Designed miniproteins, single chains, continued (2). Designs and how they scored, part 107

Each design is a single chain, and the fold is of that chain. pLDDT is the mean over its residues in the fold that is shown.

## One batch from the design tools (miniprotein)

Design m7722
Fold by ESMFold2-Fast:
Structure m7722 (fold): chain A 112 residues (1-112)
Amino acid sequence: MFKEKGEELEKKAEELLKKDPSSVEAARLYAYAAQYYLQAGDLEKAKELAEKAIEVAELALKKDPNSVEALRAKAEALGVLSQVYRLQGDFEKAKEYAEKAEELDRKAKELE
């Protein structure tokens, strides 16, 4: 169930990236796919897609530093990385990524 939903969202994100390498919607879909793989217990795939979401969101933020949607996509992906590291027992990295996610969520809220 969770893995199949993750695969669906990943494929949709890939199609969006073919048209726009800095697609905010693609970054968001990769972050959601990473969450579904995390729920499925596939930590390696969750990490891979979360890192992909961050890269795409960073490209979008380079064009528009105040994109609330891009900031949120990056925060969601950082949250997934935090949970992956927590589940692997790396509590220091988990805290680092959680704090980075909270900072971006705060910035996004200030821009609304």
Scores: mean pLDDT 88

Design m7723
Fold by ESMFold2-Fast:
Structure m7723 (fold): chain A 84 residues (1-84)
Amino acid sequence: MSFEELKKKLIEAVDEILEKAGITDENVRFTLRFAVYYLLKLYKEGKISKEEFIELFYQNARDLVGEEVAEELVKKIKEILDEA
């Protein structure tokens, strides 16, 4: 899967989970979309592992949206990365 295709799938999945959770704060949504982009870039450049991507994203998401939503986000991100 190309970087652009994978980025699109990950961002769409994040936006869907945030919408279902009732998170409408545009700054929170923007921050998590940017985190996906930045971590995906590092991962594709071989600078971090898939596990490090998941761990770093979870830590950032938990602080912004809480543990339950952060767990849903990382589970979906892991599924998409494993399919790619």
Scores: mean pLDDT 86

Design m7724
Fold by ESMFold2-Fast:
Order: sequence, then C-alpha cells, then structure tokens
Structure m7724 (fold): chain A 108 residues (1-108)
Amino acid sequence: RVEELKEKLKSKDPKVRIQAAYEVARLSEDEQLELADEIAKALFDKSPVVRAVAAYAALSHPGTAEKVKDALIEAAKDPSPFVRYTVLNAAMLAGHNEVAGAAAEAIA
C-alpha cells in the first residue's frame, strides 16, 4: 500500500500523482511518516494541483505537518495563488499557526 503510493507519486502522469496525493491524505499518521520524503517532494511537483493536494495531505495529521514543516512553509509561498490559498485554508483547519501565518503573509 505505502510502496504502491511511492511509485504512483513518481508517475509521469499528473492524474496518477494527484490520485496518489489524495490517497496519502487518507492514510494514518504512521503511514504518512513512512512517506515523509515523498510528501515533501510532492509539495514542489510540476502540477499545482499535486502541490495543493500534497499540502492538504501533509496538514491532515500534526506529526506529518511537523516532519515536513520547512517544506510546508516554502509551499505557503508557492507562485500559484491556488496553492497558496489551499495551504492557508488547510493550515487554518489543522490549527498550524506557523504555516498559516507564512501563507497569510504570502497572499497579503
């Protein structure tokens, strides 16, 4: 399951990577921590949709968010307004004040 998601997140097809990122968001914190490097990498994917979904997944559990916090702070400054607003909304929903603050400053 986790191994299958690692392969799907590396797919050349952005639709497969988007689907994999959504599946990561539904995983337990322990399973997401096994994918921490892949989640951090997905936050900088070529597709803004993959980056947005990866941010949502990373903020779905507090342990995952802390593990990839530096990558999330950079994602908060993403060149896509869609990604920046997604990071802000997900961080606010998760109660992650540091990431939410970085995203709020980036859209001001």
Scores: mean pLDDT 82

Design m7725
Fold by ESMFold2-Fast:
Structure m7725 (fold): chain A 84 residues (1-84)
Amino acid sequence: AALDLFLEAARLHEKAGDHLKAGKSYEKAAKVKESAASSAEDFFEAADLYEKAADQYKKAGDSEKALDAEVKAGLLNIKAALLK
C-alpha cells in the first residue's frame, strides 16, 4: 500500500542521513493516514507521523517545513482527543 511504501522510504532515508527526504516521506505517509482516518487512533497515528516528519525537517535545517508539520500534528492530536 502507498502508506507502507512511504514509511519504508522514510526509514531508509533516515538511516542514510537524508533527513529532508525522510521528512517528506513521513509527511506523505501522514497525509495518507489522515485522509483515511475515521477514529481517534487513526488521527493520533497521523499526528505521530507528522511529528516524525517535523523531527526530520529540524535535522535537515528546514525550520519552515518543521513548523508546518508540528502545527498539523497538534491539530490532529486535538481532533483525536475530541473523538475519545
Scores: mean pLDDT 87

Design m7726
Fold by ESMFold2-Fast:
Formats: structure tokens, C-alpha cells, sequence
Structure m7726 (fold): chain A 84 residues (1-84)
């Protein structure tokens, strides 16, 4: 799926952004923009799952917990592999 390949690329870009930037608001904005775009292609049930993962990822960003952030991105990728 071209949507799945684009989603994988966006997740890798978010992983690089958190390694290279200390701007938590910029990281949160990028996450929200990516997830908002992908959510348009998901069912209602999968959108709810993505919303919960996005909330956890935002919490990890503001806590400075890179490991927790990357874990949420990996869970998002699993969701996209099943849904896209």
C-alpha cells in the first residue's frame, strides 16, 4: 500500500526529529499533523486507537521520554500495517 509506505516514512521522520530537536512543541505539532493526515484513511475504530496512541506519544514528548515516544510510534506502525 502506498499509504502504508508513506506512513512508515513519516514515522521514521518523527523518530529523527526527536533525536535532533529539543523543541517539544515543534515535535508535538509534527506528530499531530502526521497523525491527523493518516487518520483520514482509517475506520472509526482505528481512529480511536490512533487517538489514544497519539495522546500517549504527546505525554512522552512533554515528559522528555524518548523511549516511550518511540514505543508509541512502533504501536502506531503496527496499527497502520493492519489498517492501511
Amino acid sequence: SSLLEEAKKKIEELKELVKTSDDKDAIAQALMEVMGEISKHLSEEDRKKLEELTKKALTAIYAGDKEAFEKQLEEMLKLFEESL
Scores: mean pLDDT 84

Design m7727
Fold by ESMFold2-Fast:
Structure m7727 (fold): chain A 87 residues (1-87)
Amino acid sequence: MLRVEVKVEKDKATIRVEARGASVAQAFKAIYDAIKEVKDKVKEIHIEVRGDREQVPALEAVAQDAAKAALNMGAEKVHVTVEAVEP
């Protein structure tokens, strides 16, 4: 399951991705596509990723790569949170 929620409030966007059994590539694409949609609307982006416990290290790497992409696209602040979803 891959679920994406994007919330824009003034100059801040919160991108929430829940990746259960999804590939690392699917998670990256979801975050990256959401960043592209909000990059011209906000200065601050919060990336919140939730996934299976065993996938958390890979999801952290993907979220950090997406955060770097957001900064390169002109975001002034990027915050990343990655956590396990309980069964």
Scores: mean pLDDT 82

Design m7728
Fold by ESMFold2-Fast:
Structure m7728 (fold): chain A 98 residues (1-98)
Amino acid sequence: SAAQARELLAALKEEGDAGPFLLPPDESNTFFHKVVKEPVSLESIEAANPRSLEELEEMLEKMKENVKKAYPEDSPAVKLMDRVMERARRLREQLLAA
């Protein structure tokens, strides 16, 4: 539901690992903006108002794809994104069990 999507997104934003993904990288990150033409951040996902957990997961996956295009696989950014996605999965399980 839209309420579950909002609850998951709010909880996801509270962790330190989510910090770098709250907003898209600034304009000084020229490589990111060259390879990612449609940046997705947690703020842009919230503004898009996902109607279900499934829509939220699709938006989070697009955000993950953006990070993986812009940064090396062994980089801190990719490792943080993988942790954010793992946390999103755990939060989804908790919401569906409630």
Scores: mean pLDDT 81

Design m7729
Fold by ESMFold2-Fast:
Structure m7729 (fold): chain A 104 residues (1-104)
Amino acid sequence: KKKKNKELAEKYFKMAKELEEKKSDLPEDIKKLKAEIYRLIAQSYLSDDKKKQIELLQQAIEKLDQLIEQLDKIYEETHSLDVEIQLSLARMARSVLKIAIENL
């Protein structure tokens, strides 16, 4: 169990780093917010404390709500397919994290 959680945490930390290092047409604030969400998820996998895991996942959901709000505004202005995809993925991630908290 511990080894699998460490591998998942490393994956999310890598996703955060790659997002910050890659040039993207996404606004810098959106990229930073996504990286922060990935780091919170990674930290939750490294925690052996159930209460701390829930707190970190709740913080990730709060940042996902901010991401969804910002992506909604960009989509309203641009109608970009890439933004629509990112918005759908963010909404799915929020639902998954909510279920994860309920199962902890």
Scores: mean pLDDT 81

Design m7730
Fold by ESMFold2-Fast:
Structure m7730 (fold): chain A 109 residues (1-109)
Amino acid sequence: NPEEEERRRFEGRFGFFAVLQLRKVPDELLKKKVEELLKKVGGLSPEQKELVEELMKEYGLSREAAELAVLVYELDGTVEASAKVATELLREKTEKETQKPIDESLLVN
């Protein structure tokens, strides 16, 4: 099944768990992180822009979440790095809301 193979490629490339975590991050924090990473790489290639559109379509990500997923993958090349960045952004969200250091248990739903 060609559609199922393409879906498996996206899941293997970005990590489905990391993609789902990025959906929970506020756009404000996503934009800040995307701007930081874009300064390091000098912008997105045409191929990376196509991947952003595909991630938005397939997983219902915001543009900022999809751009972050592509940038993290290109810079580090690992699913683990993508998941770590998503977790760090969720930690910043929780700390901002609670105005306290968070317990690791607060990152588990």
Scores: mean pLDDT 66

Design m7731
Fold by ESMFold2-Fast:
Structure m7731 (fold): chain A 92 residues (1-92)
Amino acid sequence: SAEAALEEIRARAAETLAERPVPSLREQAEIGLRVLELVVEGRPREEVRKLLKEMVEKIAEKHKHEFDEKEKKEIEAKIEEEIAALEEFMRA
């Protein structure tokens, strides 16, 4: 169900969000929407990855935050997961 899917998303968000996540929950949702927009526009996957990384870097600058290696890997993994999920959806 849609509600069960939403609760799972919230639970996963809570696991990665301790005190003050950067990007914030709202900014993470905006990144997800941007992935959807770029994929629907038919942009190449490499361009999508580049634009999302630039968006995350701009958010970090706004918050005056430097990502450590763990945070960078988590962000890259999330970008790849979102692109893969949308590619599978678009194939159907």
Scores: mean pLDDT 72

Design m7732
Fold by ESMFold2-Fast:
Structure m7732 (fold): chain A 67 residues (1-67)
Amino acid sequence: MELTVEVTEYDEETQLGRGTANGLDAAVLGELKVGANVVVGTRGQPAKTGVVTEVRGNTAVVEVLSE
């Protein structure tokens, strides 16, 4: 299953987005962890690739990768 973080807050200076893992039990799969590659989405925008830098329960901070 594809792990997606829906970003609701984005900082352009650091390229960090904050959001919640959507629609899946990431804790059971062990996929929502620091260093994990994720799909980064905002509502109505194309998905990008990111890496998890911080996890807080169901919320993750992700660095958006340009490629």
Scores: mean pLDDT 64

Design m7733
Fold by ESMFold2-Fast:
Structure m7733 (fold): chain A 71 residues (1-71)
Amino acid sequence: EKREKAYLEIVKAANDAIKRVDAGEMTVEEAAEYLRERVEKIMVDAGLYTPEEARRIAERVAESVKQTVEM
């Protein structure tokens, strides 16, 4: 299912971003920006959302990860 595949890719991207921040390879801000761009691309490529909708979702996902890492 295309939706499930897209969400698995998003989860992998989020885990990679968190791992890089934990390893000191990226700042939280850099990881959030990377994740926002990656999620937006995944959502658009999967055909699930328009670029505008994908950007909004990506921004929310990035903000959620930023909050989690900053705890």
Scores: mean pLDDT 75

Design m7734
Fold by ESMFold2-Fast:
Structure m7734 (fold): chain A 112 residues (1-112)
Amino acid sequence: VDKQVQDLLQQAQKLIQEAQDKVNLAYGSLMQDDKQGVELGEKYIEEAEKLLAEAQKAIQQAKDLANKSSNKATYLAQIDALQQQLDSLQKRLEEVKEELEKRKEKLEEEEK
């Protein structure tokens, strides 16, 4: 059980880091004042959403297994920390998504 919990926590941390990188890339795409930047940002947002969903699944699996472990308290503390990171990143993703939508609308109005 402990090895499986550790492997899931490591996987969740990696997925959160990869999602953070995608959110940062999506935010960076907002610096491009063109359709290419918007399209690239939308792609990175979709990739980040998928990674966050996989991370949430790994966290839930780790939590279920941690409840059966003698090291439950330690693993639950690590799970709580990862959940807080995921929640913060999800909020950041929503903010970036909103800014990208505003940019897309302005570009579409300027073409009319």
Scores: mean pLDDT 84

Design m7735
Fold by ESMFold2-Fast:
Structure m7735 (fold): chain A 81 residues (1-81)
Amino acid sequence: MAAYRAAMAALEPEARELAEALEADPELLERAQKKDEELLAEAKPALLAALKAGDWDGAAAIYEEMVRRLLEAFRELKKEM
């Protein structure tokens, strides 16, 4: 769990840079929120199943992949402006 949190914290600088860009553009922010909801809905069943099974490593991998996809989607949306 602690190692998982550390890995998540390592992504914060990139997420922060994207958040600053989103704050400057309300239209981009709205698009980003819709994409976040889509990615969460897609990942949620697998993530919950892993957590219920006590598979913390599997849950961490699923969440890490979801965050990676979310950051990639934010970069794509930022380019569209």
Scores: mean pLDDT 67

Design m7736
Fold by ESMFold2-Fast:
Structure m7736 (fold): chain A 73 residues (1-73)
Amino acid sequence: SEASIKAKEITDELRKKYPKATQEGYSKAAIAIANGLIKAEEEPDPALAQRYVDEGIKKAEEILKKSAEEAEK
């Protein structure tokens, strides 16, 4: 669960950017980031590994944007 701990740290930083997202949104975002980190651990190419991390964070931001939109209804 090192990926889960690191995903929580990254999600906590994203909380500053998306403060109106729901707890469910933050949980889903953390899972998306953790999935990216797991793929990165299995990738021997550092550049490709970083792309998996970046893709996970991008997906997390999309989740948080939608979560914030739903909270505003």
Scores: mean pLDDT 83

Design m7737
Fold by ESMFold2-Fast:
Structure m7737 (fold): chain A 74 residues (1-74)
Amino acid sequence: SPRARLDEEFARIVKEAVERITDPEQLAEFLRRLNEIYAEVVRRMEQDGMPLDEALRYFRERAKEALEEIEAKA
């Protein structure tokens, strides 16, 4: 299932974030942003027909940008 693969990627990114962000408030902010990106990707897949491989690349890139922004503020 495309959704199951996206959920697996989400879980992988969460695990990475938990290992890298030690501040609870910064971790919470990252997880909030990650959930917003996840919702956007799901919408694009379901409503716009975005292929899974493109959705995973987009999700990874947006998550990476969010993580770097959080780390830059710490």
Scores: mean pLDDT 85

Design m7738
Fold by ESMFold2-Fast:
Structure m7738 (fold): chain A 74 residues (1-74)
Amino acid sequence: MPLAVVSAVFPSREAAEAAAEAARAVPGVLDVLVTPDGDKWRVDVLTEASAADAVVAALRAVPGVESVSVAPAA
């Protein structure tokens, strides 16, 4: 699969924005979306599949991360 979507959930907008900035710094990232998800904030990262592990590491390094998942994109 040439592309992947990495998704993470954060308890606050500040944590989600920090995660989005960390993800944007990774080479191979194509798009980053931050959206409200009930009482929490979701970050969705569209990336080249080869960059997915680096994106997961960047998101997991942000304090307060509750979940991280990876799915093929197409």
Scores: mean pLDDT 83

Design m7739
Fold by ESMFold2-Fast:
Structure m7739 (fold): chain A 67 residues (1-67)
Amino acid sequence: MVFSEEQKEKIKKYLIEKEGFTEEQAERKIKALDEVIKKYKLDPEEVVKLILEGRTLAALALVLSKL
């Protein structure tokens, strides 16, 4: 996994507390993000920052710019 345990915990907490995800849903989304980061060779720190800032559309735009 490209995320550290600390980064994974921060994303999981954000998804549960701010987006209303269950723990299982948050884990599935983190796994999907890990696969996207690996596939497009993104910087995990940059992706984490955008998600935690509530800039999910900006994170998606960053992924699309690497296609």
Scores: mean pLDDT 73

Design m7740
Fold by ESMFold2-Fast:
Structure m7740 (fold): chain A 85 residues (1-85)
Amino acid sequence: SVEEELKRVIEEAKKLIEEFQNLADKYPEFSKLYQRLIDELKKAIEEAKKSDNLEEAYRFLKQKVEQGATKLLLIKNIAEAIKKE
């Protein structure tokens, strides 16, 4: 159901927040950048929870999670590039 899919995307968003928090803890010099990504995802979860339209909430949050996951992948790729140098 759309409700189950929304719950799954909320859990995906929470896991993504945890990954950014772990990065902020490991790289405190970049903590402000990771905190902005965390805050954006937290705001997206709250906006999705406020929505009276489950399908719109699901599409909105899914897009935000996909954007966050892309940013996380980019950060990990930069870290791997540094290791290979």
Scores: mean pLDDT 84

Design m7741
Fold by ESMFold2-Fast:
Structure m7741 (fold): chain A 68 residues (1-68)
Amino acid sequence: AKVSDEAVERLVRATGLSREEATRLAEEVATLVQQGKGREANELLVRRTGLSPEEAERLAVYIYLHLE
């Protein structure tokens, strides 16, 4: 599923990644969440961005809720 521009912008602001990198990461996270792999999605966000587990979980949920 395609991630919304709003979800990408939020990820850019939270992480400082480029829009291209944020879009790819958001799509990877969305795919994992859709497959029921929420833990893997969280671990991916922490590994790629250095966010806390709590921040990563909130972002993963936000990305999922803003799928197009």
Scores: mean pLDDT 80

Design m7742
Fold by ESMFold2-Fast:
Structure m7742 (fold): chain A 73 residues (1-73)
Amino acid sequence: TIKALMPRERTSKEEIVARLEEAGAKITKIQETPDSLVLEGEFDIDAAVTTLNEMGGSAGYGGGNRIEITFYD
């Protein structure tokens, strides 16, 4: 599981999904709460981490098919 912290004011949940898909991710499940976004699918771990970090986030490497994003103010 990739875990990331994202600044709420810099990007929307919709933009995060779009940028990850542009980077080659194939997202099959999306689970949203007001403060989190959980994505499941097929993606390259390095590309996903790089994309989230380039968007102003702080993402840590992890194996598997899941990305967990927590938003902060």
Scores: mean pLDDT 81

Design m7743
Fold by ESMFold2-Fast:
Structure m7743 (fold): chain A 110 residues (1-110)
Amino acid sequence: WRELLSKGSRAFDAGDYDTAIAYYEQALSKAEGAERAVALHGLGNAYFAKGDYETAVKYYKEAAEIALKNGHYDFAAGTYYNIAQAYENLGKTEEAEKWRKKADELLKKA
């Protein structure tokens, strides 16, 4: 799964978000446990970059849930900041503020 994740990240850095999504989905299909959070976060980033903020939020929430279950508070906090940014881009400023506060609280545990 790591090679697929690496290929996805390279496609993302090149601005090829559709190719990044395809590789991240393949990585997700092979990843288990905490590894799934990284692939899901990559999917969230790719959809965010495409302007699909609703889909990005769905993947970020799933990634954060898995990260929290595995004690990865720093990763989950970073993902919560990404959720806040997606809500801001959707014009949901109050929701964005709630997710920023959740992220700040997690960082105190990291």
Scores: mean pLDDT 86

Design m7744
Fold by ESMFold2-Fast:
Structure m7744 (fold): chain A 100 residues (1-100)
Amino acid sequence: SMAAEQARHDELADRLRELGTEVLRLIEERLRREGRLEEYKEELEEARRALEETVEAIRAGELSLEEAEAMVRSAEFALEAARNGDEEAARARLAALRAA
């Protein structure tokens, strides 16, 4: 049903927002500790905008469920990299989400 499909898009959009927001928070925290936050301020702001645009595109049904699920999986890999302290890998994974 359309209602069940919309519910799945909403669930995936919420999950991507949750994961992407946490990845950005961890990257920002690490860059702040290293005194490099100002150097990456524009990149982080662009990443936040790209995340919000992708979340809204999923919610609007502009991306297929398969594409949305792939983006959630990529965000999970980015979160793993960020949690392991690999800020460069986390940033690269977020950039790949934007390009997809």
Scores: mean pLDDT 84

Design m7745
Fold by ESMFold2-Fast:
Structure m7745 (fold): chain A 92 residues (1-92)
Amino acid sequence: MVPVGRGEAEVETPEGAVGRGEGFREGDFVRARGIGESPSGARAEVEVEIENGRLLTIPTLDLSNWSVDEAAALRAASEAALEAAVRAAENG
């Protein structure tokens, strides 16, 4: 598959977690992946898919057993994935 558009994003949370995202668009389909890491080394990964302008997949996680650092890594990953998806959708 040859992507028509690409997007990259980097975000930082107030807790110091860093997120990096990469996305690609082919026609009306966008896929993006974000990886977040906290200062303590907690890591999270999120994937999002958008088709016809609708979000197809939303990660559902039980945060009741997550530490603040793990939650911060997840937030960074999620924000990076969504920003990368938007940028991929806009680029072609």
Scores: mean pLDDT 72

Design m7746
Fold by ESMFold2-Fast:
Structure m7746 (fold): chain A 75 residues (1-75)
Amino acid sequence: SSMEALRARAEAHWARAEALLAEAAKETDPQKKEQLLLEAMGHVLAAVRLYEELGDEARARAVWEAFVARVQSLA
């Protein structure tokens, strides 16, 4: 179904964001770290939008809160 496809896309974007956040945590170059975080943010925003389109407001909020918490842990 189209809703199953949207959920799969949202999950793929969040998984990509998690991988980029893990790489940013290990990155020592400030410019590369910033680029990884910006790319991760792009994937998080895409995932949030797709979960909102699915009507899954709880999952959209959870993904955004997880992203914010991980970015704060890198400061």
Scores: mean pLDDT 90

Design m7747
Fold by ESMFold2-Fast:
Structure m7747 (fold): chain A 60 residues (1-60)
Amino acid sequence: MELLKKQKKNMEELKRQAEKLLQQAIADGSPQSEIERIQRAIKTLEENIQRLEDEIEKAE
């Protein structure tokens, strides 16, 4: 259970960093495919964070 809470916290931090990377990729003129890949990763992280929250609730 504590491991799940730590993973959720780490994923939240990764999401923040991914958002920063997205802004920098746009500023650097990265290819649209790269930008879209980062956006999809952020969406996946959001879904995983939600599922981890549900699992933590069930485990407690």
Scores: mean pLDDT 81

Design m7748
Fold by ESMFold2-Fast:
Structure m7748 (fold): chain A 80 residues (1-80)
Amino acid sequence: SEVDKRAQEIFLKFLKEAEEKGLSPTEITANALILVGAYFLADLVGKKEEFVDRMEKAKSYEELLAIAREFDAEAQRELS
């Protein structure tokens, strides 16, 4: 789907920005898992498009990660 393609573009941008900020491979992996987990959880609660829209509007790597953590937490509450 177009949403999945947009998500892939965001994930690639996220990884590039993490590398540019000089994060260790371990930190990049940990943050990538948070992002991927948030994406799947958002999909399970019917908020995948909202998540991708929010991430596309993020202005920094830190904002992107904060959005991922926010959606992860919200989705986990709904699935409990």
Scores: mean pLDDT 82

Design m7749
Fold by ESMFold2-Fast:
Structure m7749 (fold): chain A 65 residues (1-65)
Amino acid sequence: SAEEAFQSALDTLRAGGGPSLGAAAAGELKKGGMVTEEAGDRAYRAAVAGADGPTVADLLEEGRV
């Protein structure tokens, strides 16, 4: 799923896999309508920076509530 792809890409980024995977996965998650572009971009930027950013689950919770 787009959510699983995005989470996998965030995990890969945090392990040093490079920012391009996170950008592609954020696009898929937004395209699936599961998070806003801003929320997905925020999580992606946090993962690239190695910060304790929001998880995909946190973003989905924000989008639903």
Scores: mean pLDDT 57

Design m7750
Fold by ESMFold2-Fast:
Structure m7750 (fold): chain A 67 residues (1-67)
Amino acid sequence: SRKATAGELEALRRTGERGGRAAAGMAAYVIASSHGATQEQAQEVGRAGLEGGADAAIAKIRELGLA
């Protein structure tokens, strides 16, 4: 599966700015799942967004090699 693009990560930041941590968590989960994350990895990315916002989710996406 293709790695997440800079555009997708920027869209995630904007989603978090507009909708808060819940929106960031959901968007991050969807991005991770779309780029080959396991269910557990996608949940971990979503949790990072929910707890720390879009930048935390982006850091976890990169840590897992999905971007």
Scores: mean pLDDT 85

Design m7751
Fold by ESMFold2-Fast:
Structure m7751 (fold): chain A 90 residues (1-90)
Amino acid sequence: SNERRGRAFAAAELVRILKKKGVPEEEAFDIAEEIFGVSREEIEEALKKIEELEAKQPREKEAEEKIEKDAEKVIKAAKEGKLEEAARTG
C-alpha cells in the first residue's frame, strides 16, 4: 500500500515534468503508468495532493505580500506627516 502510494507520487512528479516539457497530458500519463506500474486514477489523486500541498506553500509569496503591505503602511504614514514613526520602522 505505502510502496504503491510512493510510486503514484513518483509517477505524478514525472507527469508534471513531462507536461512542462510540452508532452500532451494523455501521453505523459501513459509513460508514467508504464514506468511506475500505477493506474491513471492513482496518478491523478497524487497530482491533486501535490497541487494542494503546493497551494499551501507559497509562504515565500505570503511573506512578500506582507512585506509589500508593511511598506505601503510606512509610505502612507510618511505622506500623512508621521515621518517619526516611518523612521523607526526602517
Scores: mean pLDDT 70

Design m7752
Fold by ESMFold2-Fast:
Structure m7752 (fold): chain A 57 residues (1-57)
Amino acid sequence: TTTYTRTLPAVKVVTPDNVEIETGKEFTGTGSSPVEAADEAGLKVKQEVNKKLKELE
């Protein structure tokens, strides 16, 4: 069985309301396929952005 890993770099997101959000860290996803690893990493990025958005509200 092969395990796949994907790491996404720290990113900056700017909302239409001119709110700047920096993730400040890398996110790593793992899965049984490249798509699953990428999806997990992407979900972690989305969760961090949403968390930071809520902290600014």
Scores: mean pLDDT 77

Design m7753
Fold by ESMFold2-Fast:
Structure m7753 (fold): chain A 73 residues (1-73)
Amino acid sequence: MKRREEIRKILEEYAKYVAEKNKKEPNPEEKEAIEEGIEEMVEELERLGLSPEEVKKLIEEQIKASEEFEKKR
């Protein structure tokens, strides 16, 4: 299933991007670039047939996981 494999790869890259955003001390320009990359991955997930609700849920879960990761550091 090509779609399932593509979704998994994008989710893995998304998780790395979120982790980098939380660990790295970027300047404002770097932070904007990371946020643009996140937005592009969201569009790709929607293109692969995830519903808007599924994309939103995945985004919320990743953000929450990143916040908890930052707290525990």
Scores: mean pLDDT 65

Design m7754
Fold by ESMFold2-Fast:
Structure m7754 (fold): chain A 78 residues (1-78)
Amino acid sequence: PAADLDPEKLEELKEISLLALYKKAVEAYEKNPTEESEKLVKELKEEQKKLGISEEEAKKRLEEAAKKYKALVAEILA
């Protein structure tokens, strides 16, 4: 359960989930632009900015996360 995880690891997993959802939202918007998908991309981008990282760093972290948490990242991006 999440309660049994180290707080640092739990924050890492939350960050990874956010980055994966943002990537999925951007891809959905580019494939089929809708008002709803645009709003979702903007909301997730604002949450990503709160992490204080650049778009390049976000992409790098997601790629590293895919190596450590392959199943979780793949499931979110599916």
Scores: mean pLDDT 70

Design m7755
Fold by ESMFold2-Fast:
Structure m7755 (fold): chain A 88 residues (1-88)
Amino acid sequence: MRVVLTLTVEAPDPEALARALEEELSKVPGVTRVEAEAVSPTRVRVVVEIEAPDEEALRAALGAVLAAAEAVVERFGGRITAMELRPA
């Protein structure tokens, strides 16, 4: 199974946050690609591609990605403002 998770994050230092998100989310098992980009002076867009053999493994990987993303975003004084999940 393969899904794409897109996050929109607001933060005071979007360039540093984008770099930290790419580094930390790439470490999560099941993550095959991470792209994080500062799209404005206060916003980061993150696209995470996740691949798993079944629905239970996919749910576990999604949970781990969200937990890691929330931790990094909090560390940078940011906030997740939007989240989208789609099949890939």
Scores: mean pLDDT 86

